# Ledger of designs, part 64: designed miniproteins, single chains, continued (4)

Each design is a single chain, and the fold is of that chain. pLDDT is the mean over its residues in the fold that is shown.

## One batch from the design tools (miniprotein)

Design m14193
Fold by ESMFold2-Fast:
Structure m14193 (fold): chain A 106 residues (1-106)
Amino acid sequence: MMEERIEFFKKAAEYYKENYEKTKNKEDVIKAIKAYLELVAEVGDEKAKEKVIELSEDLDEKELQELLSYIKKLLETMKKQGILTEKSEKLIKEIIKKIEELIKKL
């Protein structure tokens, strides 16, 4: 997709991550995770996948359940639109599995 869109999500992810590190506001970490997810979805960014998983470790069970629902809906929507690459689909499925594992650990 457009380079401008990719750059936007990179800047958004870093901005919300830095805010979360300062404030510990869970809304900021969720926004950072969602921005990294867009990078995974649009360009198959493996580093963004690692950041989604890392930041998800700071979420409670309810926040993880909500995030899991969001990711599953994103995957379904992108598959229906025919815009999802095989690489991006694989990485998103790996994220889903990892979040499900985090929920099982409490």
Scores: mean pLDDT 83

Design m14194
Fold by ESMFold2-Fast:
Structure m14194 (fold): chain A 68 residues (1-68)
Amino acid sequence: SSADLRLAAQLLSEIAAALAARDVDRILTLVKEAQARLPPELYEALLSAVLEMLAREDPAAAKAVQAA
């Protein structure tokens, strides 16, 4: 739905801001919110994008997100 796409975009934007701030706890909170609120297909797309961003900049944070 358009509401789900808007929510996914909002959450991705907030995750990008948390990544810029080096706030791993905030990233984990937002990823868990995405899992709870988004359809599985949109959640998987969001998670893949987040993990690709983290793998380049902070591999330890990428592992923490994968484990959560």
Scores: mean pLDDT 82

Design m14195
Fold by ESMFold2-Fast:
Structure m14195 (fold): chain A 68 residues (1-68)
Amino acid sequence: SLLDEVKARMDELVARFKAGEISFEEFERGLLGLLTEFLDRESDPAAQAEAIALAQERLREAEAVHRA
């Protein structure tokens, strides 16, 4: 599904950030870009809410690593 695809792409961004391949700023831009693209293409409010929650969860995970 489109939701499964965006989740996988978000998880890849987290992995790249944790590996030191991208900066936290690049991670934030990438995550926002993925979320914005999904929300622009998906009109179902339930799927939109789930994508936002997935993005917030990945952002919190990356932020915890960044603050350490």
Scores: mean pLDDT 87

Design m14196
Fold by ESMFold2-Fast:
Structure m14196 (fold): chain A 70 residues (1-70)
Amino acid sequence: MTPEELIERGKEAIEKAKKGEITPSELDRVATELFKAAVESKDPELARKLMDVATEATRVAKELIEKEKS
């Protein structure tokens, strides 16, 4: 999977989680893959984009988990 494909998958996972199509735990797993790809990336522009999507995915997953606890 290319870094560009992983970025698009990450964006799709965020939208699916917001719609309830995947669990927050699945979104958090996708965020972990994005963080791993960012660390391994030799392209600083791609690493930044991967990190931005990973950060957003983690934030959304945490927000959804907290909402379910209420």
Scores: mean pLDDT 81

Design m14197
Fold by ESMFold2-Fast:
Structure m14197 (fold): chain A 84 residues (1-84)
Amino acid sequence: SVDLQIIEAVRGLDLEALLKLYRQYVFGKHSVEKEVGIILAIIGELEDYRLKVEEARKKGELTPEVEELLVQETTARIKRVLDL
């Protein structure tokens, strides 16, 4: 499942796995400017996820439930960026 591959990549902060999905499903379908925008959006979503996890940890709010919510929210945003 592509959804599971994105979930695992987000949870692992695995940019290379997300770029592999981009190359497999999206590469060559848009203008150069749009393709660069998609790559930067993927990088930005992973960085946003990392920062949100760090912030929740600092506040003592990082539970398995909160972590799962952040993974699911980031996965949904990356799916929209990839148009999947």
Scores: mean pLDDT 89

Design m14198
Fold by ESMFold2-Fast:
Structure m14198 (fold): chain A 59 residues (1-59)
Amino acid sequence: MKVAIEGATPENIKKLPERKDEIDAVIDEDENQLKYVEETFGIPALKPEDVTEKFDKIL
């Protein structure tokens, strides 16, 4: 039961403070937006490649 938001758009980011306890991760390609989300809201922020690499090549 994990909830992830795909796309750290300004609209999605604006809603994060109200729903941070409901959201397990944020996924985006923009490194600056991922860093901002992680530092500001404490929500794990991942690139799509990191998600794929971790789940595809778990040994």
Scores: mean pLDDT 67

Design m14199
Fold by ESMFold2-Fast:
Structure m14199 (fold): chain A 83 residues (1-83)
Amino acid sequence: SEIEELREELKKNPSLEKLKELLNKVLADDPALRRAVEALLPTTTFEEKYLPSLLEALLNGNFHPLIVAQLVVYLESQGLKVL
């Protein structure tokens, strides 16, 4: 699947752009997840100390809305638009 390919690419060559591509694809393929993430975003906070754990969870296929929402907030803080 394209999600699997994007996940493998992100593991080999980590970048903010590749993380954005992966999250955009995950959210495009799962409308229910997208709605859950959008509902969480206004109250979601991101702390830098949790970034390694959030990335590890995502790369292991854990697309829980709370993980995805925190990574969206992270990317937006870096100047990358998601959603």
Scores: mean pLDDT 86

Design m14200
Fold by ESMFold2-Fast:
Structure m14200 (fold): chain A 74 residues (1-74)
Amino acid sequence: MSAEQAREAARMLLAGESVVEIAKKLGLSLEHVMAAATAYYLLKQGVPIEEVKRLLREAGFSEEAIEAFIEEVS
């Protein structure tokens, strides 16, 4: 996932779009978008940002994509 795809996925999650619609619109795997949605949910529940970054890294996100995603949802 590119940094730009991560930013757009974050914006779409903030707008309340479904994981399936986000995957279709951005040409991403459902697995990657589900990981992003899980990260968004955990941040809303107050899970520490460093733990959420670790989960995104384990899901195969680049460091640029992780930073872009976190900046957009914060």
Scores: mean pLDDT 86

Design m14201
Fold by ESMFold2-Fast:
Structure m14201 (fold): chain A 92 residues (1-92)
Amino acid sequence: SAATLAELAALRAELERLLAEDEKKAEELALKRGYEISGIKAESLEEAVEKLEEKIEEAKEKGDKETFEKYTKGLLYVGLPLALREERRAAE
C-alpha cells in the first residue's frame, strides 16, 4: 500500500492538531503536500479532490498503475484533511 495504518494514524493526528490551531494554514499545507505528490494545483481542498478523482479515472482507463498510485496518494493528502475539516465544522 502507498501508506501503512501507522502512517495514516500519524497523518490524521497531525492534521487534527493543525486544523484546531489554524484551519487556513492547515488547508494551505495540505494543498502544498498534495501538489508535491501529484503535481495538481488547486485553490481549495474541494477543487483538489475533484481534479485528482478525474486524473485517477484517466490513469485507470489507460492502465497506468504508477500514475494511478501517484494520484491516489495525492487524493489521500487532500481528501483526509477535507473530511477532518468538515467533521470539525459540523461539530461547531
Scores: mean pLDDT 81

Design m14202
Fold by ESMFold2-Fast:
Parts: C-alpha cells; structure tokens; sequence
Structure m14202 (fold): chain A 94 residues (1-94)
C-alpha cells in the first residue's frame, strides 16, 4: 500500500523511489512534531473556550435560581442549588 504511493510519487516527480522514501522519512518526523504542536495549541484554545462557555452557563444558572426564588420556590432548595453551583465552580477552577 505505502509502496504503491511511493511508486506514484516517484513517477510523478521523476525522482527515484528510494530518494522519495528518504525524503518522506526525514520530513515525516518534522511534520508529526508540527502537527502535535498544533493539536496541543488547539486543545488549549478549546479548553479556554469551554471554560468561558461554562462561566456563561454558571451565570445563566445563577439568574435562573434568582428568578425561581423570586417566584416563591422553596428557600431550602434554592440554598442547595446555590451551594451545588458554588461547588461546581470551585472544582472547575482547580
């Protein structure tokens, strides 16, 4: 399978198959290192975005709890929901 790809590349470039193989073997570790760095950077960016989205959802949850309290919801349940939200915020911050 890989040998067929090397044959196609060799024919297209007019470079001997062995030279194409050496080029790919030399270049592949560099490309893999670059790809890993980009994936790590993308993951870090995604984690930051997820954190901001989580903070937004927490603020929406706080508003919903306040509106339920204003509507006459059980104060004990309201207190429990606020305590749970604070615990989740603390765990995410760690």
Amino acid sequence: VEDEMLDILSEKSKVPKEEVRKFLEEKLPVLLAEARALIAEARAASEEEARREFERLVEEARRAIAEMEAAGADPVRIAAMRASLATVQRLVAE
Scores: mean pLDDT 69

Design m14203
Fold by ESMFold2-Fast:
Structure m14203 (fold): chain A 89 residues (1-89)
Amino acid sequence: AVKYLEEAERAVKEGDLESAIEYLKKAQKEALELMRQAEDKETLLLAIGAVLTIIGIIYDIETGSSSREQIINNIEGAKELVEEVEKRL
């Protein structure tokens, strides 16, 4: 998931929002797999948080409801959640 979130952040910085959405959808799919691997409630809730954050970012890009800077900050937040989940697995 981290790799696709990094590619999404790069695409947003380059103004390629279509590629950003494709990478975010790939990150969402991998974050859903992390939810399946969660062995405890705390790890599961972090993984759910990552999935919901990614969904929110996709929505914000598709609707234009957030600035580019806000989208980048939210991708960084999703990366931190994914990294914390991976450390707990």
Scores: mean pLDDT 85

Design m14204
Fold by ESMFold2-Fast:
Structure m14204 (fold): chain A 70 residues (1-70)
Amino acid sequence: MDEAARALADAFEEASKYGKEVTGEQLKIAADRVREAGAPEAGDRLKELADKHKTYSLEEVARVLREAAE
């Protein structure tokens, strides 16, 4: 649920300190993880991002997850 999505957002935000990007395939994996954690709505948003672009910054992904968790 919201807490799980926020925790994943924190993890992506932490990883962004190392200058990483995520691909659409990695976003699908992240979507699966948020679904397992009980946040299917956040997972659906990540799947939509994966369809739009090939890569995203970790900061952008964290933002989307935080919005879903609010």
Scores: mean pLDDT 70

Design m14205
Fold by ESMFold2-Fast:
Structure m14205 (fold): chain A 81 residues (1-81)
Amino acid sequence: SKVEELLAVLKELAEAMKEQILKITDPEEARRALARMRTFLLALARHEARVLGLSPEEEAELVAEIEKYLEELEQQILAQM
């Protein structure tokens, strides 16, 4: 589905951003980078959903799935610091 395809792209972007965040040595800078990553990817998800003509229900599903993924990713990053 379009939701699954877009979710896969957003997950790839999140993984690339994770690699950059893990290079940050200052914990406060890393925390701010994590917050910016979350804000950016959620905004991108909503923007792309609208561009692709997803229904409000499909947009909500996409946002919920990416939020869950980002929460898990944040926990992984913090565990490696």
Scores: mean pLDDT 87

Design m14206
Fold by ESMFold2-Fast:
Structure m14206 (fold): chain A 65 residues (1-65)
Amino acid sequence: SAETVKEVAARAGLELSDEEARAIAEALRNPGVPAPPEVEALIKRIAALGSDEDLAVLQAISESA
């Protein structure tokens, strides 16, 4: 969910707006649909800074699609 994305990003040191969190959650649930470049950049930053546990939480979002 967008809430979960916002929590994971906060633990990685990133402050997301509700709109950014929703866009990231949408991109994770629809991996076959191209995301805007800014959303893709945020996902890459979260992946680079996040712990293994936080990355597992993001994976669960894609599985909940």
Scores: mean pLDDT 75

Design m14207
Fold by ESMFold2-Fast:
Structure m14207 (fold): chain A 55 residues (1-55)
Amino acid sequence: MVENVVVAPQSQEEIAQYQAIVDEYNKRKAENGGKTSLEMVQELAARLKEIAAAA
């Protein structure tokens, strides 16, 4: 079997930025009673890609 890697930050700075994005996602998930929505998933994916590209 083979497993794909999602995101692997290269530095401490990338990790910090990633952490902020993940924290925001968790806040929204909590606001929805622990549920996820398509829009939340799409926004999270876009944000993570942007942070990775900016780092």
Scores: mean pLDDT 66

Design m14208
Fold by ESMFold2-Fast:
Structure m14208 (fold): chain A 87 residues (1-87)
Amino acid sequence: MTPEEREREGRLLRESYERAKELEKRFKEIYKKLEEIDPEKAKELKKRFEELRKRFEEAVRLGDARRAVELLEELEKLVKEAEEYLK
C-alpha cells in the first residue's frame, strides 16, 4: 500500500466516523416520530440501525476504510427509508 493510499484511507475513516455520528442523531429524531406512526416498523429499523452501527464501528477499529464506507452507505439508506415513512 502506498503512503498516499494510507493517507486517503485515514481521511475516509475520520470523515465516515463524523458522518455516522450525524446519521445517529438524525435517526434518533426520526425514530421518535416513527414510534407514533408505526411502532413495529420503528423497532425493526432501530434494530437494523444498531446492527449496522456496530459493524461500522468494528470496520473503523480495524482500519477497513472500504467496508466502513459501504456500511455508512447502508446507514444512509436506512435513515432515508425511515424518513420516507414520515412523508
Scores: mean pLDDT 81

Design m14209
Fold by ESMFold2-Fast:
Structure m14209 (fold): chain A 93 residues (1-93)
Amino acid sequence: APKLVVTAPSDATLVSQTDTEAVLTYTSKVSGKTYTIRATYDAKTKRLTVTVREEGSDEWTLQSSVDVEEGQTVKLLVVTEDGSYVELTVTVL
């Protein structure tokens, strides 16, 4: 079965990883706010979805939704509401 692999950049922490979901925490360089980034992969649709939530909020904001084939690596820019950004490297194996 295809496996989602997320490489955390130096300013983000990978807190959980499964074959279909990765969760990272990121602290904004602009506001100091902490965000949770969730990447999910649907092997049936081959769709990668990235959502972001501010710590203490129940709202998940859609950042990107892209098609990713098995063996493909994608770089995704996550932009927070305060104008900070973090780059994720995502591979489907």
Scores: mean pLDDT 83

Design m14210
Fold by ESMFold2-Fast:
Structure m14210 (fold): chain A 80 residues (1-80)
Amino acid sequence: MEVEGELRFLIKMLENFIKNNKSHEEIIRGLEVARKAAKSPEAQALIDELLETARNLVKQGKSSKEIAEEIIKRVEEALA
């Protein structure tokens, strides 16, 4: 499968999480599910980095929205 398709799906999932006011735990769970579904090594590596970033932002007291927006930004930068 195309790496771009996997990463665009991840962006849509995170945008939906923001729209539906999902919790920190639900965002992290969504990323873990995306990691298991990812077929490309590049997408797997990026999602592993995003999971670490999300967990660090939770420790810093960032809101669910701020966490999701930062992750979306990083995925968009990887697609550029």
Scores: mean pLDDT 79

Design m14211
Fold by ESMFold2-Fast:
Structure m14211 (fold): chain A 60 residues (1-60)
Amino acid sequence: SSQEAQHLAVAREVIDGSLTDPAQRAEVLALAEERIAQGESLHAVMRTIAARVEELKAQA
């Protein structure tokens, strides 16, 4: 759907701005895509992305 595509585009921009490693970007984007497909709100998806980004940065 158009809304699903827009939510994914917003998630991609935030991920690309937060992570530089292509593998980590792909992992977190896949997580966002799955949550969007499950019908989660953009707010819930963004919260999940933020938590995963923080975990990855802490493991650096």
Scores: mean pLDDT 84

Design m14212
Fold by ESMFold2-Fast:
Structure m14212 (fold): chain A 63 residues (1-63)
Amino acid sequence: VKELVLDLNGKNGEQVAKELVSRYDLPQELVDQLLALEGTFEGKLRFSEDTPAEEIAQRVIAL
């Protein structure tokens, strides 16, 4: 199975929200949660290429 890798290093919640919205149709509630995140992320997240967009967003929010 191919992996989708998101490099979040140095990105803030607004930058990640814009990137995810450009690729996926996310519920506004998840977009609002990403925009509310403070600071910058470190590292990379790995997903199966068939991972739902909502799960990807929730994994970022949980960081």
Scores: mean pLDDT 76

Design m14213
Fold by ESMFold2-Fast:
Structure m14213 (fold): chain A 71 residues (1-71)
Amino acid sequence: MSEKVKKALSLLDKDGDGKISLGEISIFDLNGDGKISDEEKELIRKVLEQLGFHLSDEELKELVAELEKIL
């Protein structure tokens, strides 16, 4: 996993325990199917960009895969 993806994941982990809370994940999984849609990926990208993180498409894909493992 790239260093940028690790930092982005930690920014989404408000508990700081290496786990994203279920309440936080539910914002990104609007379908409730344990999969992140393209629209949800764009929301994640915008949130991270507001925090000063710019991810490539490959880094965003890796971040989404890690988030889906937690769902």
Scores: mean pLDDT 65

Design m14214
Fold by ESMFold2-Fast:
Structure m14214 (fold): chain A 77 residues (1-77)
Amino acid sequence: SDRLVERTTREVREILLRDGVPEEEAEEVARLFGEGVRTGDAQLVTQGAQRALEAGASVDAVTEVSRLVGRAIRELR
């Protein structure tokens, strides 16, 4: 569902912003995770997680977004 992808993308962005990730990086990371949810592509999810860490996201924040993304992928199947 496009609505689930959009909601998950927004929630990922909000988690990263709250964790202190700069807005531009948070938007790009959220886009990668959103595409990962839409396509089921594990490589996009991995790229999103790596970029989040490089942008200064905590391990806790990356764990939270990874759980959210994994749940969304399961809901689309």
Scores: mean pLDDT 86

Design m14215
Fold by ESMFold2-Fast:
Structure m14215 (fold): chain A 86 residues (1-86)
Amino acid sequence: MLGQIHGLLVNALDALGKGDYKSLRDYLRRATDLLGQLAGDPELAKQAQEEIDKMVDALENNDGKEAREHLLKYLELVNELLDKAS
């Protein structure tokens, strides 16, 4: 699980650097789903995935402020998932 999540996050960073927002979304959503499985909270993972979708939409519209706001919400939800997975 952790190795798969790590690999997906590395691929997500590569996609972000290339401006490949479709692949960024796909990799982050998959990593978040696996984290939700580890945490035993698929509904919280789904909420985090919704913030990924909104962040990527903002990036595609060149709205850095909106993208940042959704990234921060995503990180808060990821912290809750990590706490539950511990």
Scores: mean pLDDT 85

Design m14216
Fold by ESMFold2-Fast:
Structure m14216 (fold): chain A 55 residues (1-55)
Amino acid sequence: MTLTVVVTPIPGTDRYLAIVRDEDGTILGTGVGATPEEARERALEDARRRLEEEE
């Protein structure tokens, strides 16, 4: 299973948005953080929670 994480700055803020997608491009999770690393960690945790909640 290949996960793609894209991190982008949120315009007008000191925050970053991270989006986790699977191999088919389906969004598995999203996260916002003060750093790219924090945003990535939050997006991965969001993806994990969504998978545990089913669909």
Scores: mean pLDDT 78

Design m14217
Fold by ESMFold2-Fast:
Structure m14217 (fold): chain A 71 residues (1-71)
Amino acid sequence: SAAEGERLVEEARRALGQGDFDTAVEKALEAARLGRTKEASEVLRLLAEGLRDMGQDEKAEAAQRKADELA
């Protein structure tokens, strides 16, 4: 449902803000499956930036690639 997709995007953004990258990825991918692909792509792009800032370059590249696929 539209409400479920919005909830998942909100949960993904909250997890990202808390540095919980694993939960942010899981919730963003669920939101994408419900048609929230643009919002999921945005979360994954921001997550990739966070991972890069932490020196997790390989994980950041994977997240960026997934974001690009959803855009």
Scores: mean pLDDT 85

Design m14218
Fold by ESMFold2-Fast:
Structure m14218 (fold): chain A 120 residues (1-120)
Amino acid sequence: SLDEEIEELEKKATSPFDKEVIEVLRWLREFAEKGMTLKEALEYAKKTDPKRYKVLESLYNAIYEKLEKYGITKEELDEMPLEEFARLVIIMLKARYGEITKEQADEEIKKLVEEWKKKR
């Protein structure tokens, strides 16, 4: 499950920023259960928790840079379900911590993006 993957990543999160990323992932998971989009989550965080907003904005920009080569626009990313966005962040963290290779991460991201596009 996503919650189990987040718990395993938390054990590897040693920097203050990485720990804040884990907290944002847990928060995104809770909001995903409510059916919120990434845009709605960003707007909510901006109004209620500026620290969380800054972390989420950094993750948004990092994911967007990875996805633009697949033809994903900012408007399309804004409409992405939070569950799918959380999965993308988890893949990037696994690569960052050396659990998977860059090539494996790129392939998992590509697969997730293609599966998401087919469901639209």
Scores: mean pLDDT 81

Design m14219
Fold by ESMFold2-Fast:
Structure m14219 (fold): chain A 84 residues (1-84)
Amino acid sequence: SMAEELEAWLISRFGESTVERNYELAEELKTRQEIEDLLAAGERTRNSLLVLLTLAAAIKKMKEGDYSVEPLARRARALLERLG
């Protein structure tokens, strides 16, 4: 699935511990709008940690069955690639 592919990519790039920590932080992000607002903040400030948290939150939602966040996950991954 898209969620599994994105999670594998994050683990390969940042390590399992970092991904797990971001899933814990993502527990505070309850709605699609909160995830979208976080992505906008990460884009505006060029903050890779906020973009990473956005992607983790979107993956978590997709694993829970909410695929409405898939476009946000795609944007977060593309931005994270550009930020390094």
Scores: mean pLDDT 88

Design m14220
Fold by ESMFold2-Fast:
Structure m14220 (fold): chain A 77 residues (1-77)
Amino acid sequence: SIQQIWTQAALSEGLDQSTAEAIAKEASKKNGLLSKADRESLAKKFDLSVETIQRIEKRAIELDIEQGVEDIKRAVK
Protein backbone atom coordinates (compact mmCIF):
# COMPACT_ATOMS: atom_id res chain seq x y z
CA SER A 1 0.00 0.00 0.00
CA ILE A 2 1.00 3.65 -0.33
CA GLN A 3 1.01 3.90 3.48
CA GLN A 4 3.43 0.94 3.81
CA ILE A 5 5.73 2.30 1.07
CA TRP A 6 5.86 5.78 2.62
CA THR A 7 6.44 4.31 6.12
CA GLN A 8 9.48 2.39 4.80
CA ALA A 9 10.75 5.50 2.96
CA ALA A 10 10.50 7.65 6.11
CA LEU A 11 12.22 4.99 8.25
CA SER A 12 15.08 4.84 5.71
CA GLU A 13 15.59 8.62 6.27
CA GLY A 14 16.12 7.99 10.01
CA LEU A 15 12.67 8.94 11.33
CA ASP A 16 11.18 7.06 14.28
CA GLN A 17 8.35 4.56 13.73
CA SER A 18 5.50 6.80 15.00
CA THR A 19 6.57 9.83 12.91
CA ALA A 20 7.11 7.63 9.83
CA GLU A 21 3.60 6.13 10.20
CA ALA A 22 2.03 9.58 10.72
CA ILE A 23 3.69 11.01 7.58
CA ALA A 24 2.69 7.88 5.62
CA LYS A 25 -0.98 8.34 6.66
CA GLU A 26 -0.94 11.98 5.49
CA ALA A 27 0.70 10.99 2.17
CA SER A 28 -1.84 8.16 1.66
CA LYS A 29 -4.71 10.71 1.93
CA LYS A 30 -3.16 12.33 -1.18
CA ASN A 31 -2.49 8.95 -2.90
CA GLY A 32 1.23 9.69 -2.54
CA LEU A 33 0.89 12.74 -4.82
CA LEU A 34 2.10 15.80 -2.92
CA SER A 35 1.85 19.43 -4.05
CA LYS A 36 4.45 22.02 -3.01
CA ALA A 37 1.98 23.23 -0.34
CA ASP A 38 1.50 19.63 0.93
CA ARG A 39 5.28 19.21 1.32
CA GLU A 40 5.59 22.55 3.17
CA SER A 41 2.64 21.67 5.44
CA LEU A 42 4.12 18.24 6.31
CA ALA A 43 7.55 19.77 6.97
CA LYS A 44 6.04 22.27 9.44
CA LYS A 45 3.73 19.72 11.11
CA PHE A 46 6.55 17.23 11.84
CA ASP A 47 9.37 19.77 12.43
CA LEU A 48 11.28 18.54 9.37
CA SER A 49 12.85 20.39 6.44
CA VAL A 50 11.09 20.46 3.06
CA GLU A 51 14.28 18.77 1.77
CA THR A 52 13.67 15.82 4.14
CA ILE A 53 10.07 15.47 2.89
CA GLN A 54 11.36 15.55 -0.71
CA ARG A 55 13.91 12.78 0.08
CA ILE A 56 11.14 10.65 1.65
CA GLU A 57 8.93 11.25 -1.42
CA LYS A 58 11.78 10.30 -3.79
CA ARG A 59 12.48 7.10 -1.83
CA ALA A 60 8.76 6.23 -1.79
CA ILE A 61 8.64 6.58 -5.60
CA GLU A 62 11.74 4.34 -5.89
CA LEU A 63 10.14 1.69 -3.64
CA ASP A 64 6.86 1.87 -5.59
CA ILE A 65 8.77 1.28 -8.87
CA GLU A 66 10.61 -1.68 -7.28
CA GLN A 67 7.27 -3.21 -6.20
CA GLY A 68 5.86 -2.72 -9.72
CA VAL A 69 8.89 -4.47 -11.27
CA GLU A 70 8.46 -7.45 -8.89
CA ASP A 71 4.73 -7.66 -9.74
CA ILE A 72 5.59 -7.78 -13.49
CA LYS A 73 8.24 -10.49 -12.88
CA ARG A 74 5.72 -12.63 -10.96
CA ALA A 75 3.10 -12.21 -13.72
CA VAL A 76 5.56 -13.16 -16.54
CA LYS A 77 7.73 -15.81 -14.78
Scores: mean pLDDT 81

Design m14221
Fold by ESMFold2-Fast:
Parts: structure tokens; C-alpha cells; sequence
Structure m14221 (fold): chain A 84 residues (1-84)
């Protein structure tokens, strides 16, 4: 239904935003001169509607830059596939 599709779209958008936020934080831990990118990432995490999304972002933020990039790309791909 349209309602189910809308819900899946909103869930996908939140997961992608949170993953990008965690990745941005991971990048700034390795490259502190990019602090503004980390601030934007923190805002994306804070806007997450549930604690589960925030926990996912924190997990990604603890990864190396390469691992965080791969995890974020995987999440984006999985969420895009759900909307097909």
C-alpha cells in the first residue's frame, strides 16, 4: 500500500542519515581538522527518531574510516533495495 511504502521510505531515510552521521564522526576522529563535518554528523544522529538508530550511528562512529565507509555503503544499498 501507499502507507506501507511511505513508512519504508521514512525508515530508509532515517537509517541512511544515521549511517552518514556515524561515518562523518569516524572521519573526524581520524582527521580532526574536518571538525565541521563531525558536527554535521552529530546533528544527523541527534535528529534520529529512536535510540536504536542512535546506537547504530555510535557503532559506525567507533569503526575505522574504511570500515565505516563500507558499512555506510552497505546500509545505503540495502535501504535502496527495500524501496524497489
Amino acid sequence: SLEELQKKKEEAEHKIKVALGGYAIAVTKAYPHLAEVGKLGQKLVEEAPTEEYKEEAEEIAKLSVEEARKKTAEIMKEEAEKLK
Scores: mean pLDDT 81

Design m14222
Fold by ESMFold2-Fast:
Structure m14222 (fold): chain A 68 residues (1-68)
Amino acid sequence: SMAVEYFKKKGEELLEKYKDNPEVVEIGKRMFKQMEKRIRREKWSMEQVKEAMDSIEHELDGLDKELK
């Protein structure tokens, strides 16, 4: 699925972005694992995946600032 491939690539990019904050990486990995299961089970569209990834990035940015 193109949606799952986009999700995987974007997730890897976000984990790389926050790699210097191990707590943020741990939270991100947990969120991505849960989200991948939902994307596959519920057959999410590309639009839904992009919106979800934008939301996750904003949340991880907030955590990154708090944990530095």
Scores: mean pLDDT 84

Design m14223
Fold by ESMFold2-Fast:
Structure m14223 (fold): chain A 72 residues (1-72)
Amino acid sequence: RISEERLEALVSLSEALPADVLARLEALDTPHLGLVKAAYVLHYVYGYSLREVGEILEVSPATVSRLLARLG
């Protein structure tokens, strides 16, 4: 599992997202909101693959896919 400090740093990058995107993310009813925000920034803003996001967040690519599926 990714360290809390590293996750918080990635979540802080999500504050640069458009306000409507942030509102959608924060409306998610999930205990994994920080991981969803971090996965979103890494995949959609920085262009990392689901595998690379999984390596950064120290979770499986399937877990990354499930986190991002919360947005659809």
Scores: mean pLDDT 75

Design m14224
Fold by ESMFold2-Fast:
Structure m14224 (fold): chain A 73 residues (1-73)
Amino acid sequence: SEEIEKLIEEAKKKLEELKEVYGLPKDTYESFLNQLKGIKDNAENNPSMTEETVKLQLEGLILSLELYKLKLG
């Protein structure tokens, strides 16, 4: 859905900002990137995944990225 695509784009942008602007450690960056990839793969390939569950997982990731931004600043 458009909403899920928008949340994925937001998560990608926040993760890239943490890497480029805030000096996010490589291992932590790769961990978050793999988490986002896992959510995307489940959204596309798991017929048991509800749209609501995918949204909650993406929102949770976005919140984790925002909290991590505060720790880096």
Scores: mean pLDDT 84

Design m14225
Fold by ESMFold2-Fast:
Structure m14225 (fold): chain A 67 residues (1-67)
Amino acid sequence: DEALKAAAKKIEEKGNKVTAEELEEIAREVIEEYGLPYSVEELAKLIYTRIRTNPAKYGLSSPLEIL
């Protein structure tokens, strides 16, 4: 959950609109920060699924949009 909140913060810094490439970069950074046992693609999908479903729970001020 802490890792997903960190990802949400990085998404918010981009104005809640991210490309697939930007989402993968965010996933890579979060994996490095928290030492997570996921591939970049696996965590990117998890971030997308969880944060898009409930952006407010993870601290986003507006809906997440994937470009």
Scores: mean pLDDT 74

Design m14226
Fold by ESMFold2-Fast:
Structure m14226 (fold): chain A 51 residues (1-51)
Amino acid sequence: MATVYTPFPVSVGDVITVIQHGKRLTIKVEKVERVGFFYKVTGELLSEEDV
């Protein structure tokens, strides 16, 4: 499981790629919550790569 914050809307079932703390994370979205100006996205970590 991974949690990331996105400035853009996502839907449950989407596969998203984000860069966080020098890592490229690919996540299958399982849960989305609005937090201020961001979306808290929780999902399955499909891949993690250093950048």
Scores: mean pLDDT 80

Design m14227
Fold by ESMFold2-Fast:
Structure m14227 (fold): chain A 90 residues (1-90)
Amino acid sequence: MAEEARRLLEEALEHVQKAKESKDPKTRIEHLQKAARLLSQAAEHLTPEDVPLLEAIRDGALEVSKDEDFDVQVQATLLAMHVALLLRSL
C-alpha cells in the first residue's frame, strides 16, 4: 500500500513542479488537474491520519486550477512543499 501511495505522490509532485515552471496558463491548469487526480488515487492507499493533509493538498490544486487570475506559481510551490512533506511521512 505505502509503495503505491508513494509512487502516486511522486508523480503528483512532478506535475505540480511542471505547473510551477510553466508560463502557459492552460498547461499549468492541466498539470494541476493531473496532480489532483493522482492525489485522489493516493488517498485510497494512505493511513487515515494522512488523508486530511492529502485532501487539503488536492483541494488546493483544484482551486488553483479553476482561477485564471490566481497566483498559480506561488500556490504550486506551496502544493509541492506539502506533497513532499506527505512523502516524508510515508
Scores: mean pLDDT 71

Design m14228
Fold by ESMFold2-Fast:
Structure m14228 (fold): chain A 82 residues (1-82)
Amino acid sequence: SIETIKKFLDNTRKYLLTERHLSEVEALKKEIEMLSTIYAFLSKDYEYAKQVIEEAENTDDVSKLEELRKELIEKIEEILKG
């Protein structure tokens, strides 16, 4: 369910920031990679997933990374609703 995915993301972010001592940028990039993988599995849209990963790898802008994360979550939510 989407609620399970949201809890997983919250726990993963806490883990990456606290236990792994990653920067906010590094944590967001790992979350985007995970979300892109989930999206590709659900949608079979591997080209979009690849594009998002490449965009995330080429930026250190927290605002852009958070926007990419939000877009992926919204796309995954729409697939799971339908």
Scores: mean pLDDT 79

Design m14229
Fold by ESMFold2-Fast:
Structure m14229 (fold): chain A 63 residues (1-63)
Amino acid sequence: MTIYSSGVTVASNLLGNERAAELAEEALKEVTEKHPDASEGQRLNMAGLEMIRRATEELEKKE
C-alpha cells in the first residue's frame, strides 16, 4: 500500500494543488537524503506521512 498518493490527496485538499506539489517535492527530497538505504516504496510511504503532517500543521498554524 502506497501512502504517498494519499498524502498528496490530503495536502491538495487542505492547501491546493500547487502547494501540495511543493510539499510532495520537499518531503520526498528530505526522506531520500535522510534514508538513502531505504527502498523506493519505504521512501514514498515516509514522504506521504511527512506531507500529511506538514499540511495539517500549516493549515492549523497558517504558515
Scores: mean pLDDT 75

